Designed miniproteins, single chains, continued (4). Designs and how they scored, part 108

Each design is a single chain, and the fold is of that chain. pLDDT is the mean over its residues in the fold that is shown.

## One batch from the design tools (miniprotein)

Design m15992
Fold by ESMFold2-Fast:
Structure m15992 (fold): chain A 55 residues (1-55)
Amino acid sequence: SEDERIREALRQMSREDLEALKQLLEELKKEVADNPEAVEKLSRMIDLIDEVLEE
């Protein structure tokens, strides 16, 4: 699945880089708060990062 491919790519990153990416995406989510499609996509990516960080 697409989510599995994204998780595999995220697993190649360090924990520090994953945490930095998550913070960047959370800030971007605030910037695009009026765009529900963008918010949904960013939220999904943040969830995938959290799943990898929990491994």
Scores: mean pLDDT 85

Design m15993
Fold by ESMFold2-Fast:
Structure m15993 (fold): chain A 62 residues (1-62)
Amino acid sequence: SMEEEIERKLEEAEREAVRLVVLGRYEEAAQVLKDTAEEIEPLDPERAKKLKESAEQVEALG
């Protein structure tokens, strides 16, 4: 389903973002979250907005 596809993309993005944050690569981590937000925005604009907000918070750490 579309929901299962969105959940999978979110899990993959979160895993990669956490990995990059642990390495101190905050800009790259934020970009992963932004790219995923753009991908899901047509299907789930509310979750996309939350991802963009998370990306801004991560970016502020660097």
Scores: mean pLDDT 86

Design m15994
Fold by ESMFold2-Fast:
Structure m15994 (fold): chain A 70 residues (1-70)
Amino acid sequence: MEEKKKKAEQLIEESERLAMRAAVEGHIDDAREAGKLIQEARKKLSEGKYDEAINLAQEAIEVARKALER
């Protein structure tokens, strides 16, 4: 259980870093979308729903990475 929590926390931190970079580079709409997914991931983490938090954080990472590839 703790391993899933740690993974969720690490993925949320990574998603926050990538969303911030996307925003700084001018990908405002993609950064906003990633930010919404990050907020949901943090909510799921606080509820102990680690699998859902992991999935949402991974989606946020994908949104931010795709924006940065443009």
Scores: mean pLDDT 85

Design m15995
Fold by ESMFold2-Fast:
Structure m15995 (fold): chain A 67 residues (1-67)
Amino acid sequence: EEYLKKAREALKNGDKETALEYFQKYSEELRKQGKLAEAYAVMGLGYFWLGDEEKADEWFAKANAAA
């Protein structure tokens, strides 16, 4: 959750690299908790907010398959 807030702050500032880094960190924390589907969904949401719809769709597909 803390990483997700930092990712959103980076997006507001136009810093896509920092935003993606925090989405990756949050996804990794969810994966460590065994929440694989949620971890993939976070990556999908991250790419969606970055404007990369193709990668967002790929990660959402993985999240759906893991649920």
Scores: mean pLDDT 81

Design m15996
Fold by ESMFold2-Fast:
Structure m15996 (fold): chain A 78 residues (1-78)
Amino acid sequence: SMNLNLAESYYGAGIVALKNGDYEKAIEYFKKAYELGDKEIKADSLLNLSVALQKLGKDEEAEKYRKEAEKLGAVPLP
């Protein structure tokens, strides 16, 4: 669908921003990917959002999003 293609584009842009050290920009892109994406894109977006937050020293906020990503299947089950 058009929304899924747009979500994939935002997710990709978020990954590029994260690799470039543009952590605040990465957070914005991953939030948009989460809003538009399916379960898999939502899970991956939250996981990478948590990574970007951790890079900014927002460890408690990062942990919240990491746990939400795990609930959506972004990481192996414990």
Scores: mean pLDDT 84

Design m15997
Fold by ESMFold2-Fast:
Structure m15997 (fold): chain A 58 residues (1-58)
Amino acid sequence: SKKIKEELLKLIGEIIRLIGELFQAELEGASQEELKKIEEEIKELLKKAKELEEELNK
């Protein structure tokens, strides 16, 4: 459905943004705790994107 495709594109955009934030945080010497938090957010969004992709392919 078009709605699922739009949600998937939005999630991909958020993932790209968070990857940029993770890279910037590493360059700025952020704590391991801060880096792990961003990584966990990325993993959750990737999981959601996979679920939407599976729904789109049904």
Scores: mean pLDDT 84

Design m15998
Fold by ESMFold2-Fast:
Structure m15998 (fold): chain A 79 residues (1-79)
Amino acid sequence: KAEELFRKGEKAFKEGKYEEALEYFEEAYKIYEEEGDWLGVARALHNIAEAYKKLGKYEEAEEYEKKSKEALEKYIASL
């Protein structure tokens, strides 16, 4: 389910539908977080940050990129 939503977000992003992409990535992020999939969380948060950049929301983008890196560190620590 989360991976399907993530893929829909990627498709929307490629089509320039950044607000739609953001909604899909946010839904995928919530599911990955509930599952404890820190790699999925990091990927979703990174793409949320990229979508915010495309929308000109640079402060939000920086915040989500920071959260993405923190999630990636949790993933690496779990190995």
Scores: mean pLDDT 87

Design m15999
Fold by ESMFold2-Fast:
Structure m15999 (fold): chain A 56 residues (1-56)
Amino acid sequence: SRDEAYERARQLLEEGKSIREATEELVKKFGYSEEEARDIVLEATADLARERKEKL
């Protein structure tokens, strides 16, 4: 599901994977287009950045 792909994107980014690497993984594992996978990864990136700002 999209929720599973989103959680996987968060995990990959927290593990230090790049946006590109996370996008490629979502395309490979979930069968999304590159555009849809990138949108999910960018959403996860923005959410993680917002959460990290709580520490500032």
Scores: mean pLDDT 82

Design m16000
Fold by ESMFold2-Fast:
Structure m16000 (fold): chain A 79 residues (1-79)
Amino acid sequence: MIHDPTMSNEEAARQSIEAAEENLREAERLLEEGEPKSKVAAKLTAALLNAVAAELLSGDRKPLEEIKKRVKELEKKLE
């Protein structure tokens, strides 16, 4: 994999957390707009993957747990 030599693991983790939060915001917006469930689910999956990456890079589970909680709440709204 291509690694950015100027990016620390902490910085990479922060960017992954930001990406997870952005995908959650997009999922919420898509739900509010009545977009297809598959489109919302794709954004929720992207948010989880980015949150997992952040945990692996930083060793901090708190962002992942927060993102998991938000994903679970949004998944219930899809039903």
Scores: mean pLDDT 79

